# Designed miniproteins, single chains, continued (3): the designs that were tried, part 105

Each design is a single chain, and the fold is of that chain. pLDDT is the mean over its residues in the fold that is shown.

## One batch from the design tools (miniprotein)

Design m11630
Fold by ESMFold2-Fast:
Structure m11630 (fold): chain A 78 residues (1-78)
Amino acid sequence: DARARALAALDAALAEAQRRGELTPEDLAAYEAHRDATAAALAALLAGEVVPEQGGEATPELLERAQAQTRALLDAAL
């Protein structure tokens, strides 16, 4: 499921940012408000660009896209 993989990548990126102390409570709330929309957009991209069967090799690409989308959402919200 492309959406489930996108959500997992977003969760991983968010956890990493939290671990580094890069997020304020306001940033976290803004991200959570847009998390599902970001995951849906990433899932749509993955469905068109990445074969679901390539899960292992798709993980780094998915993380990079998730990080870019998270940054864009935080920039738009702030």
Scores: mean pLDDT 57

Design m11631
Fold by ESMFold2-Fast:
Structure m11631 (fold): chain A 104 residues (1-104)
Amino acid sequence: DPLETLRNLSKEELAELAAWLERRLVLSEAGEKAKELVDQAKEALQQGDIARAEELLEQARKIVEEGRKRAEKLYKETFEELLKNSTKEELIERILELQRELSS
C-alpha cells in the first residue's frame, strides 16, 4: 500500500520526496520538449540539412540546461517551504498528486 509506505516516512523525508518529485516533473517536461527537437534534428540530418539539425540540437541543449536550473531552484525553495508550512498529511497528498502527474 503506497499510502502506508508514505505514512512511515518522517515529515523531512516526505518534504524531500515531494520536492524531488516536483523536480522530476520539471525535468520530465524539459526532456519531452528536448526529445521532440532531437527527433526533428534526426529528420533534418536524414534530409542533409546539417545547419537545421545543429540549430535544433542547440535548442534542445538550451531547454535541458534551463530545465535543470529551474528544477534545482524549485527543489531548494519547495523543500524549505514544504518543511516549514505543510503537515505530514498535506505532504502525502501532494506526493500522490505528483506521482499521478508523472505517470500521465
Scores: mean pLDDT 84

Design m11632
Fold by ESMFold2-Fast:
Structure m11632 (fold): chain A 92 residues (1-92)
Amino acid sequence: MKPTVSNLTATADAANKTITVTWDYSGNPAPTLTVKVYDAETGKLVGEATSTTTNSLTIKDLEPGRTYTVTVTAKNENGSYISKPVTVTVAA
């Protein structure tokens, strides 16, 4: 079964300068999940993690007043799926 990613959300915590990313996934066998976080203004990759069992990831040490773009890619033997990006702003 091809993998999918759904219900992708990103929540900013301005006080701690973090973003918590959550998602649901499907696929058989269980997919490898890759989360990428980009600075929306510069396009630079600021965070990346790969997991086979994770539904959430917290990225730390983000700059206040910046907007970030988040994607999740799911891959197994049957194919790959790239989520639609979500955008989140860490308040100044």
Scores: mean pLDDT 79

Design m11633
Fold by ESMFold2-Fast:
Structure m11633 (fold): chain A 76 residues (1-76)
Amino acid sequence: SGKEEAIRYLEEAKRIVEKEADPEVAQRTVAGLDGLIAAVRAMPEPAEIYLPSIDDLPEEVAKKVRELLEKANEAL
């Protein structure tokens, strides 16, 4: 299902942030991703996924997270 696929991409983004970002920055972005996962699970209809805190990440990590967020949106 689209929701399950979107959640997998968001969980992968969370794993990348936890492994590659500074722990303080990672905590904030992971909280945002957890919120998005909860929102996707609760949605009755498809909606666009957006994460404002992505700009707080190192650019290399931000690029990987953006790609996964785009894949999550495509899955919905």
Scores: mean pLDDT 78

Design m11634
Fold by ESMFold2-Fast:
Structure m11634 (fold): chain A 101 residues (1-101)
Amino acid sequence: MELRTETKTKKVKINKDGSVDEVEVEAAPPERALRALVEVTFKSKKTGKTYTVAAGAEDPTDPASLRAAAQRAIDEAVKILKEEGDEGELTVTVTWVSEVP
């Protein structure tokens, strides 16, 4: 079967205390999704360097599994920003790989 990819992106703010605004993955998962990868990208104000943290979803069709993967990636990004004493805006990208019907 042919594989297709679908990508959705959302921006999330991290506050100085490390709290994060609630992240909803707006895209409904494809019914035949085989894999899902969550990538969190942010730019350090201190270094100007762009960082990307990635986490795989255990079940690409389960919104709870996608949320758990997103939360793991966000937690790692928050840890990096806290260690730098920085605050930033995160870009959360979800990529699904699905079977063609």
Scores: mean pLDDT 68

Design m11635
Fold by ESMFold2-Fast:
Structure m11635 (fold): chain A 58 residues (1-58)
Amino acid sequence: GYAEAARRAGEAGDDAGMAAAVAEAHKQNDLEEARKAYEAAKEFGASVAVETAERLGV
């Protein structure tokens, strides 16, 4: 799922990849996966992904 993709991106230090996973989950209206990806972004300190999630209202 998108949350797993976000965590793998976070483990690789890929903030843009985490942001993309959040945005894609939101676009697909998968709100649970979008929220889990946002939680992962906060855990990894991925500032772009966090800002992306907050801008989208996740």
Scores: mean pLDDT 86

Design m11636
Fold by ESMFold2-Fast:
Structure m11636 (fold): chain A 114 residues (1-114)
Amino acid sequence: APVLEWTPENYALMRAVADIIRERLLEAGPKTPEEISRLADEVYEELRAKLPDLPDQVLETARALAMGDVGKELGFPEIAAQGEALKAELDASFVPPTPEQYEAARARIEAALA
């Protein structure tokens, strides 16, 4: 597959997807790193099916970021460390989305999931 060109729109979509995955994982209340991975895979497959035009790299990056955030919140150090490393790489490479860019991206994802 061609390498994703990270546009501001694709980056905002990635951040919105990561937040949606994180929210669903925290609501489900996983008890192990294995449950975090399983639940993240389930949400990933649903999003792939409902948003076929989103690049796989957007969904894969969002999944990894969300798993790291959930690992940090629930006290799983290995998965939290992986998420923090990814977050540092993203923060070094990209300007955060504006509120307007984020809200537009989030609305697009939520509309497809309704």
Scores: mean pLDDT 85

Design m11637
Fold by ESMFold2-Fast:
Structure m11637 (fold): chain A 75 residues (1-75)
Amino acid sequence: SDDLLNKAKDLMNKGETLNKNGNYKDAMKLADESIKLAVEAAKKGGSKIVDETSDIAMRGNNVKNQAEDNLKKKQ
């Protein structure tokens, strides 16, 4: 599960960077992938990693919401 959690963190950091740079579609893809890996890590790691996986889920949802709002404003 450590590999899944580490990959989720890496993808989230990349997704946040893309969102800051205005690459909203790629930011949403990486945030979604990060959340999926964090969910898998939580299933395998149990209560020991709940705080880290919850943090990734909150960050990912924030990126997705901001990116979706910015894409709608460009229409």
Scores: mean pLDDT 81

Design m11638
Fold by ESMFold2-Fast:
Structure m11638 (fold): chain A 86 residues (1-86)
Amino acid sequence: SLSARARVALVAVTLLSNEAAKKNGGKVTKEQALEIVRRSGELAGLSKRAIDEALREVERKADENGGEVTAQQLVEAARRGLERAE
């Protein structure tokens, strides 16, 4: 199971990704997605390793989808990275 800090980071990712998608026709760009994950992880007090694993999964998902992700895809990718770090 995810730590309390990882769960807080995922709540922040969910909120920020939904707001970004709302402004951008339902999609979050790769640059925005990586910024959301890094900022959410740093604010939640996650380790650099945990943030880096989340960023790696999100980057891979964005690259598979032509440089953009949905809010749901972003949250799911970030969760997978955090689970691997723990």
Scores: mean pLDDT 88

Design m11639
Fold by ESMFold2-Fast:
Structure m11639 (fold): chain A 97 residues (1-97)
Amino acid sequence: SLQELIDEGIAELERLRERATSPRVKALLDSIITQLRLAQRLNASVDDLIALLDGQIERAREEKRRAEREGDEQTARELEELIALLERLRERLLALK
């Protein structure tokens, strides 16, 4: 179920990437997807995956604050959606413990 959950999470992130218009959000999504695939190949634990998601959520929140300061409303909206997706994936991982 952990592998299936991460596969589903990656698929949702890839779908978000396809509809994202902000190059900054696309770059962040590419980074996150790459890190999750690497963690999957290295048989990362649930705790390792939660720690990875916590780091990416904080990174996305910082990027959203920056976009808001710059008046980049499109990037801020797409980052809000990304944060919500990562938080849902984190909650699903916690349910496996």
Scores: mean pLDDT 90

Design m11640
Fold by ESMFold2-Fast:
Structure m11640 (fold): chain A 78 residues (1-78)
Amino acid sequence: MEELKERILEEAERAVREAAGGKDTVTYQQLLDAAIRSGSALVAVAVNEAARLAMEEKGTDTFSVEEVIEKLRELLEK
């Protein structure tokens, strides 16, 4: 169970960092595209939910990559 969550987090983190293109920030649209391109329903749901939570908290569509990754960890640890 924990190993599966860790793998999903690793794949989601990779997708987010790739979408950011080496930048410290990523947009809501880039996160949605990354989720779709991941090819994994679990990764897509996690990334989409993390993006939604970050947008609601910040009130903007641009986020720190690290903030998104923290939201992903929170969601997957439950």
Scores: mean pLDDT 79

Design m11641
Fold by ESMFold2-Fast:
Structure m11641 (fold): chain A 72 residues (1-72)
Amino acid sequence: SSSIQEALQQARDLLLQSMSEYMKATGYYTKGVAYKKAGDEELSQKYFELGREYEERGRQLEEQAQQVLAQL
């Protein structure tokens, strides 16, 4: 088991990575909405799918950070 300081640093790094993935998801969702308004259903669906993919990546990293913290 890591020291408290090491575990906190690992959790922080995972949370920063999670935030980055969530920001990418938000950008893709924004593009999806823009294409939907423009009537481009194919590009809208593609960008919503990318948004969900990056949201899931963010969630997995957040769960990993929570697991690190739960062992303190």
Scores: mean pLDDT 90

Design m11642
Fold by ESMFold2-Fast:
Structure m11642 (fold): chain A 81 residues (1-81)
Amino acid sequence: DEVERILALYDEYRKEVENKSFEEMLKILKERIENSTPEAKKVGEEGLKYIEAMKKDTENTTDERLKDAIVSLLVDVDLKS
């Protein structure tokens, strides 16, 4: 079941980043991107630029939104690998 697989990945990545700072989450994300397939690396690099832009937009971005965006990108990179 593809839905169950996706939900399991979200659960795993949420647990991995649960008690981590933004910088620690970025380190994990960048490491996963560097070690992914060319297709996943492109998706990851594009998503990383959006996450960095979100972090700079302090008026419209909460810590929870940043965390959710990072977890979502980790899942996307894994699914494209």
Scores: mean pLDDT 79

Design m11643
Fold by ESMFold2-Fast:
Structure m11643 (fold): chain A 81 residues (1-81)
Amino acid sequence: MPSVEELLEELRRELLRLGVDEEWVEAFLKRIREAWEAGDWEAVDRLAKEAVLWIYGRLSDEKALEAGRAIGRTLRALRAL
């Protein structure tokens, strides 16, 4: 099973490849990890939803859809840990 650090690092690489701002990605991943460590899945789901909406305002629809899929895959994998 991949670790939390491996899952978040894969998500970081995918979001950066798609052109999402590096400072924003680091802040987002930090908040997701803090919420996950606290067991606050409501906060994890809210942060992911806010991230998808933020990305759709700044990337092409195709790239935003790919980013949303990457975020969704990461959340499902985190729930399986």
Scores: mean pLDDT 86

Design m11644
Fold by ESMFold2-Fast:
Structure m11644 (fold): chain A 86 residues (1-86)
Amino acid sequence: MLAEALSPDGKLKAIGREDGTVELIDVETGEVVKTFRGHKAPVLDVRFSEDGKLIEARSADGTVRIIDVETGEIVKELRVSKGPVV
């Protein structure tokens, strides 16, 4: 597994995969609740917000996506700074 995180309430697990998908798994049932596809590079890190409402997924392509857990919508996409662009 490339990356995984538990939600603060322990109900959900986020798993980042090599193909760029992020899966939300219900901890009690083991069922995949949601799958997010948007990265074309491995997901290196996943994190829940402290309130459990958002997931940050960092990809090897230098993007970070902030995903709303309830809607499954990408709330924000950030480019990790790669240094000065000339």
Scores: mean pLDDT 74

Design m11645
Fold by ESMFold2-Fast:
Structure m11645 (fold): chain A 89 residues (1-89)
Amino acid sequence: SKKREALKGQAISSLELAKMLAEESGHPKAPEIIKLIDEAIEYLEQEDYESALKKVQEALELAKEAKMDPVIIQYLEIALELLEELVKM
């Protein structure tokens, strides 16, 4: 559906922004978080929304524990909310 494609696109965009900011941060935990984001994007492209959701949850938990920039956390939270909608559809 158009709604599903729009939510998927928005989730990928939010994850790409989180990834870009994590790369620019130079934070020691950024490589681990970026790997989880990349895995989430791969699952989103395969329309495996449940696996993508799990990877975003893991990335968000790690980002919060690492005290990453609040903007990175915000983009991961946006992706999480969009993925929760996709899984419920």
Scores: mean pLDDT 91

Design m11646
Fold by ESMFold2-Fast:
Structure m11646 (fold): chain A 103 residues (1-103)
Amino acid sequence: MAQTEALRAMAARNQAAAIARREEVRRAAEEARARLEEMLANRDAVSLEELAAAAEETARLLARAAGAFHASGTDEDTALGDEYLALMQEARALAAALRAEAA
């Protein structure tokens, strides 16, 4: 009885922590994307190296968001994770193109 109650309490705490983590990584990824879009809009004020680094950081944060949403196992979160994974691939392609242009 007591072990079952403790396990349920632990599961509830783990679920709340997982939700909070998903919201945090989503916010970080969305902020990074907004910053990258602002830098691209003002490209003349930013070096190709700084743009490539921003794209690489955006891809890293999108990868974290994808992983966190895929870990939830719900259909809705899996779909969001897949969208973040696609955006991560686009950010990585952009970073590679910017690095090639700088070479």
Scores: mean pLDDT 84

Design m11647
Fold by ESMFold2-Fast:
Structure m11647 (fold): chain A 88 residues (1-88)
Amino acid sequence: MSSEGKRILDDANKSIDDMIKTADDLKQGKSSLSDLTKATIRSVGSMIRVIGGQLDGLVSDEDVAAIHKKFVDADKKADDAVAAVAAR
């Protein structure tokens, strides 16, 4: 793994963590749907860069699988947060 590959993964992890926090905050009435949408867009952008890094051999398949699983789990939490707001 290159230093650039590590930066790509670190940025993706930070974006996904922000998405998770924003989803949790939304469930508690501490954020908005627009804030969650913005966090989700940033996470999607970071995932595109992770795939680019994989194609260039900068990021390993194992690291891609791990970050993809984290993103899928975060996306599920975002869906649950949106459903919780709709039920209020």
Scores: mean pLDDT 85

Design m11648
Fold by ESMFold2-Fast:
Structure m11648 (fold): chain A 81 residues (1-81)
Amino acid sequence: SLVEEARRLVEEARRLYEENRANLSPAQRARAEALLAEMEALLAQLERTTDPAEQRRLLLEIEIRHGLLLMIIGVAKVIGE
């Protein structure tokens, strides 16, 4: 289901953030935490929604934030401070 896909993405994002937290600058950490909070809020909204079109929109919003979080983590790993 779209809810299960969204839940998986949020759990994966949290895990990746925790695994990489020590490698992030304070600014990168703040941005990643904001993205996680946004994804959690979107997941809660998706779990309350029964309209398939709205569920797809909310999942897309979660996928976008998941991608942004991966970019933050990936950039930190590549440029390596």
Scores: mean pLDDT 84

Design m11649
Fold by ESMFold2-Fast:
Structure m11649 (fold): chain A 94 residues (1-94)
Amino acid sequence: GVEEAKKSILEDVKIMKRLIEQAEKAENDFDLDVIVALMEIVKAITINTGKRLGLPEELLKKISELFDKAIQAVRDRNFEEAKKYLEELEKLLK
């Protein structure tokens, strides 16, 4: 149900925060690209889980947009901005 979806997505946000911490330690562009790819995989799994567990389409769109902003911030090496988008996502899920 919706509550189960929210709990699952909050766990995925914790995974994303750990990936951002690893991205901050990336010594080269290849290592950063690998972490970005993992973030995109986590996003895809998260959205699919939310959809299957019945999250409203409008909420799924907002979650997807915040993940995209966080991933783009990581690509740009704006790690604090990336973390801010994840915090905004957590507030949507309460």
Scores: mean pLDDT 89

Design m11650
Fold by ESMFold2-Fast:
Structure m11650 (fold): chain A 61 residues (1-61)
Amino acid sequence: SPAIEALRARAEKLPEDLKEIALKAIDIAERVMATLSPEQQAALLANLERHIAHLEEEAAK
């Protein structure tokens, strides 16, 4: 998914500890995506993006 790859690219710019957490969250989300409806997939992507944005904010401090 282009959206998942974009989130991975953002996660890889994080410090090592936050990057590990972010990449694990993305991997879990990608695994469950195949079992979800399109509406559930959109909700999961939105939640994942919010979590990555929060980690980016923490990294910027």
Scores: mean pLDDT 82

Design m11651
Fold by ESMFold2-Fast:
Structure m11651 (fold): chain A 55 residues (1-55)
Amino acid sequence: MLTATGFGSGPTDEEARAAALADARARAPTDKEPVAEQFTEIAPNSWAVTLTYEA
């Protein structure tokens, strides 16, 4: 499997999660759709997301 991890922060948790998702997608090793998304709160309004892709 392939993974891409992105980080984002913003004035709200929603914006921080959206920024993290955009960052992860920009770092993705493939243009395929992810099979899983895992969000992790690092700090208030700061989130990480790990996208998993089939190899």
Scores: mean pLDDT 79

Design m11652
Fold by ESMFold2-Fast:
Structure m11652 (fold): chain A 68 residues (1-68)
Amino acid sequence: SELEKLLEELIKERMKGLLEKYALSLGFDSVEVELESLSKIKVTATKDGKEYTFEGESVEEVIEKMEK
């Protein structure tokens, strides 16, 4: 339904914003968040001229990888 699609897009926007803000709070210089689905998340971040990629099936999994 149209409502389900709208809710999924709103959830994706919130998840992107959360991951972006959190990565910046960890000291990354730039962050790009790609959500192919609610369970397929990719974060590409840079720090001190190095690029890091974090992939996961949930926001929590990606956050745990970024904290390492």
Scores: mean pLDDT 82

Design m11653
Fold by ESMFold2-Fast:
Structure m11653 (fold): chain A 79 residues (1-79)
Amino acid sequence: SVADEIYEQAVKELDRFLDNSILTDEQKEAYKERLKKAQKGGLQSLRDELQELEKNSSNPFVQQMFGLFSKQVQEAIES
């Protein structure tokens, strides 16, 4: 599904953050688990979780990544 594809892309982008000062391994695993649970609820659930992660992330690069995926999910919902 489109939700599965966007979730997979988001997980891959989380793994691209190699600097532990930006995103720790524990934070990556927590974010992956939250996105996995949200993805099972469909596109609206995945969008809402990505928006929450964007809002609550302290690092601007991580915020930007979640914001881009949130927009991508919203565009898929509107299609």
Scores: mean pLDDT 83

Design m11654
Fold by ESMFold2-Fast:
Structure m11654 (fold): chain A 72 residues (1-72)
Amino acid sequence: MPTEEEINAELEKRVAEVLEKAKKEGWSREEVVEKLKKVLDEHLKKLRALRAARGLPELDPNAEIVINLPPP
């Protein structure tokens, strides 16, 4: 089973892959944001499932999640 640290590391890797692919394929900013949002949703689902399975406290619903986009 993946750990919380492994899930977070996978998120960073997937974000980097999306940004690199976007640059290579010329994706629009809106397209990049949509892809990143989907990656983030998958990450949060995995993290919640892991925490629930291990009896850890629920994630703060007001927690701020920051995604760094490349400069314009």
Scores: mean pLDDT 70

Design m11655
Fold by ESMFold2-Fast:
Structure m11655 (fold): chain A 94 residues (1-94)
Amino acid sequence: SLEEELKAFAREALRRLVALANENRDNPEISNAFLSAATLLQELVEGKISPEEAIALLERLIARLKEEFPDDPAVQEAVRLLEETIERLRRYLE
């Protein structure tokens, strides 16, 4: 089902974001942003936030990451994961 596929993707994205945060521990601004994104995905999977709320919060985080760290390869990977999550959430809401 779309819901099961969405939750499976969100769990995988969450695991990758935690790994990226751990790999970038020496940059607390980037690491903390990845952990914030992971927390949002965890709350989405647990049904603690709505899909619409998750999209709004993730879009704000993506905008900040692109503005502050446009050339960081870890940030570029995290942004791609979050943009894919938003695309899947939007498709789920159709």
Scores: mean pLDDT 88

Design m11656
Fold by ESMFold2-Fast:
Structure m11656 (fold): chain A 74 residues (1-74)
Amino acid sequence: REAVLDEAVALAKELLEKHFSPDLAALITARMEELRAAGDYDGLLALLRSVAESVEEKDPEGAARLLALVDEAE
């Protein structure tokens, strides 16, 4: 559970760094960390899913990997 969530967050950060502006990547990363610290598990999974959907056209393999980890973490 926690290991899968850690892997999903790490992959999301990698995808943000590759495909988003540095400012937007930092903002989304801060929001992911805020949701995790607050124990907002549903909010974190929803944000991770949105990141995957946002990169799907540029990185369909990365998006699919992130969605699979999110589904496993649910």
Scores: mean pLDDT 80

Design m11657
Fold by ESMFold2-Fast:
Structure m11657 (fold): chain A 85 residues (1-85)
Amino acid sequence: MAEEVAERVRQKALELGFSPEDAERIADLARKAVQAAMEGNKTEAARYSTAAAIYAVGLGLDHGKPDAGAELAREVIRLVNEAEA
């Protein structure tokens, strides 16, 4: 599950026009969030998913694509929440 979420986040970042390096960075944070959730550590899961979302928003701002960054942040939060349910 964690790797499947990471792959979906990576693909979404690439579809939105972000670099492979940034896509992998966000995917790694999402993977860690899902892993923490699966271990029952909801505090760490929230920390990693928040870090991924903030990174996505910042990346969108840095590239003049605030809507794309916000969309990626929402997708990360959605996928992590679905993995916790």
Scores: mean pLDDT 83

Design m11658
Fold by ESMFold2-Fast:
Structure m11658 (fold): chain A 81 residues (1-81)
Amino acid sequence: MNEETTKALQDQLKAAEKRAAEYTAKAPEAEPYAKKLVEELKKAVEAAAKGDGLKANEYLGKAREYWEKLEKIVKEAEAKA
């Protein structure tokens, strides 16, 4: 992958770490998905840095699935408040 793509993924990782902390504070039940989201994004950044675009996309796909689950849990928690 090119340097700009790797930089964009690093920026996404930092944003995800911040939001994961915020969401875990609001809905502790979201913690497992928040941790998995950050873990998969870290793997995507590592794969991109190594030039492995296929693995980077695989990890991004998993991160997207965990992000969707995380948002659903937080939204349901907010709806009950």
Scores: mean pLDDT 79

Design m11659
Fold by ESMFold2-Fast:
Structure m11659 (fold): chain A 81 residues (1-81)
Amino acid sequence: MSNILASVGSIIRAIGYLLDGDKEKAKESFEQAVKLLESEIKSLEEQLKSSTNPEEIERLQKDIESLKNQIKRLRKQIEEL
């Protein structure tokens, strides 16, 4: 099961808490999403170290960069809460 899917679940919960006015629980849910995405990046970086296939290397690098950008956006949103 993907850490990415789990992070989406945490984001949906965070939005629900914001609608209820619970900023503290929303912040905790966003922070959980960040931790899940960071774990996924670490997994992909380990795969990158062991990969010798150029197409796989390119895919892994693009996925890592995409996830880093998602974390940056989530961290900015947490700071604004």
Scores: mean pLDDT 83

Design m11660
Fold by ESMFold2-Fast:
Structure m11660 (fold): chain A 89 residues (1-89)
Amino acid sequence: MKEAEAERLRRELLESGLSEETAEAMAHAVLGDLEALADLPEPFREMIVESARIWLAKRRGELSEEELQERNEALLERLRPKVEELLAA
């Protein structure tokens, strides 16, 4: 069941130091449950989805730690202006 898998992933993400809200959103994104993210405004939805993809690729052994850092930095740089604009509101 998607809910049981989401709960397991959420717990793993929480143990990695993420907030409860971020862990829940990322768990649903990892499972492809984009409906659970419908209430998140852009750019946060894009950030969660892309972060989940990077995290999942690392977990599957598809990325090195160096590649993980590079992708996270590129994502943050791309979304930083949009996040700063939203936070300034």
Scores: mean pLDDT 72

Design m11661
Fold by ESMFold2-Fast:
Structure m11661 (fold): chain A 79 residues (1-79)
Amino acid sequence: SMEEIWKEAERAILEIAVTVAALSIPDPEERQKVRDAALDGIEKAESLEKQREIVRATQAAVDAGKSADEIIAELEKVL
């Protein structure tokens, strides 16, 4: 349906937002670890609102200068 197309488009934008947030992490291995965890969270999320919450949590933790392990722990609280 057209509604499903719009939901898939929003999900793609949220996945891009996670990737952009992860680009602020200087270490390539930590960057990839955070991106993989956040994308896995989006994939497993029950709703678009939960996917948005994962993106917001990822961005907030990155902006706060948290380590990859700390960011992943914050994401687990959202799931």
Scores: mean pLDDT 87

Design m11662
Fold by ESMFold2-Fast:
Structure m11662 (fold): chain A 99 residues (1-99)
Amino acid sequence: MQKIQELLDKKGLGDAEVLTVDYNDFMKDPSKFVEEAKGKVLVITDFPAREYLAWSEDKRQRFWTAVAKIKPLYLIFTTPDKSSFFQEEFKDAAVLYVS
């Protein structure tokens, strides 16, 4: 996706390896992606930004713990929801709206 490449270039990460994972596949087994995504830019596609607001604390903790274990160079979410979306845990990540 061209917008992702432009964003990475601006961050000085244009030469970084990128791992793209669908949100549903990531949530089925986040631990599976820890080693594969380590030291890469992690792109999580089709992220349900609207649904995230209703997530349990346990679900949020599991998700962000997996992300923390990966230690990606940069984290990018793509979402079909164009609503204004800001949560503290997304401060160091990009959320890109895809129609």
Scores: mean pLDDT 75

Design m11663
Fold by ESMFold2-Fast:
Structure m11663 (fold): chain A 65 residues (1-65)
Amino acid sequence: MPEMVVEEVRPLDDETAEVTVRLTTPEGTLLLRGVVRGKENVDSLAPGAPLPEGTELDVTGIEDV
């Protein structure tokens, strides 16, 4: 199963945050940039911690590492 770790959190408001997530797969490592919506989801984000299970990420960019 791919490992998703929160790399950076940038709050936009109390209900939205821009996040960077490091996705490690057998093919390589990707940085996913996206927006997390919902105050409960935003409040659960922590840099260095796994992305909480069931959190929807509105992907805005994908970068190879």
Scores: mean pLDDT 77

Design m11664
Fold by ESMFold2-Fast:
Structure m11664 (fold): chain A 85 residues (1-85)
Amino acid sequence: DEELKKKIAEILKEMEELVRELRELAEQRPDNRRLVNLYVAASLLLIGAQFDVDISTDLQKALDYVQATLAAIRDLLREARELVA
């Protein structure tokens, strides 16, 4: 199903953009260990999502997993933005 593959690719791209923003926040404040930890956690979630997509034989389960992972990364970025406000 090409439509499911397209949706998964779009979500992975959004996750990459959120992790990049989180990296920039951490690089501006490297002494803030919580902020660095949020960036590391988000990076590991992205790696896990990319791996799940690569090995998955069920595109719907892969989509569900990347959607849940995106929500988790959004929560980490929200916390990071609050730390720098």
Scores: mean pLDDT 90

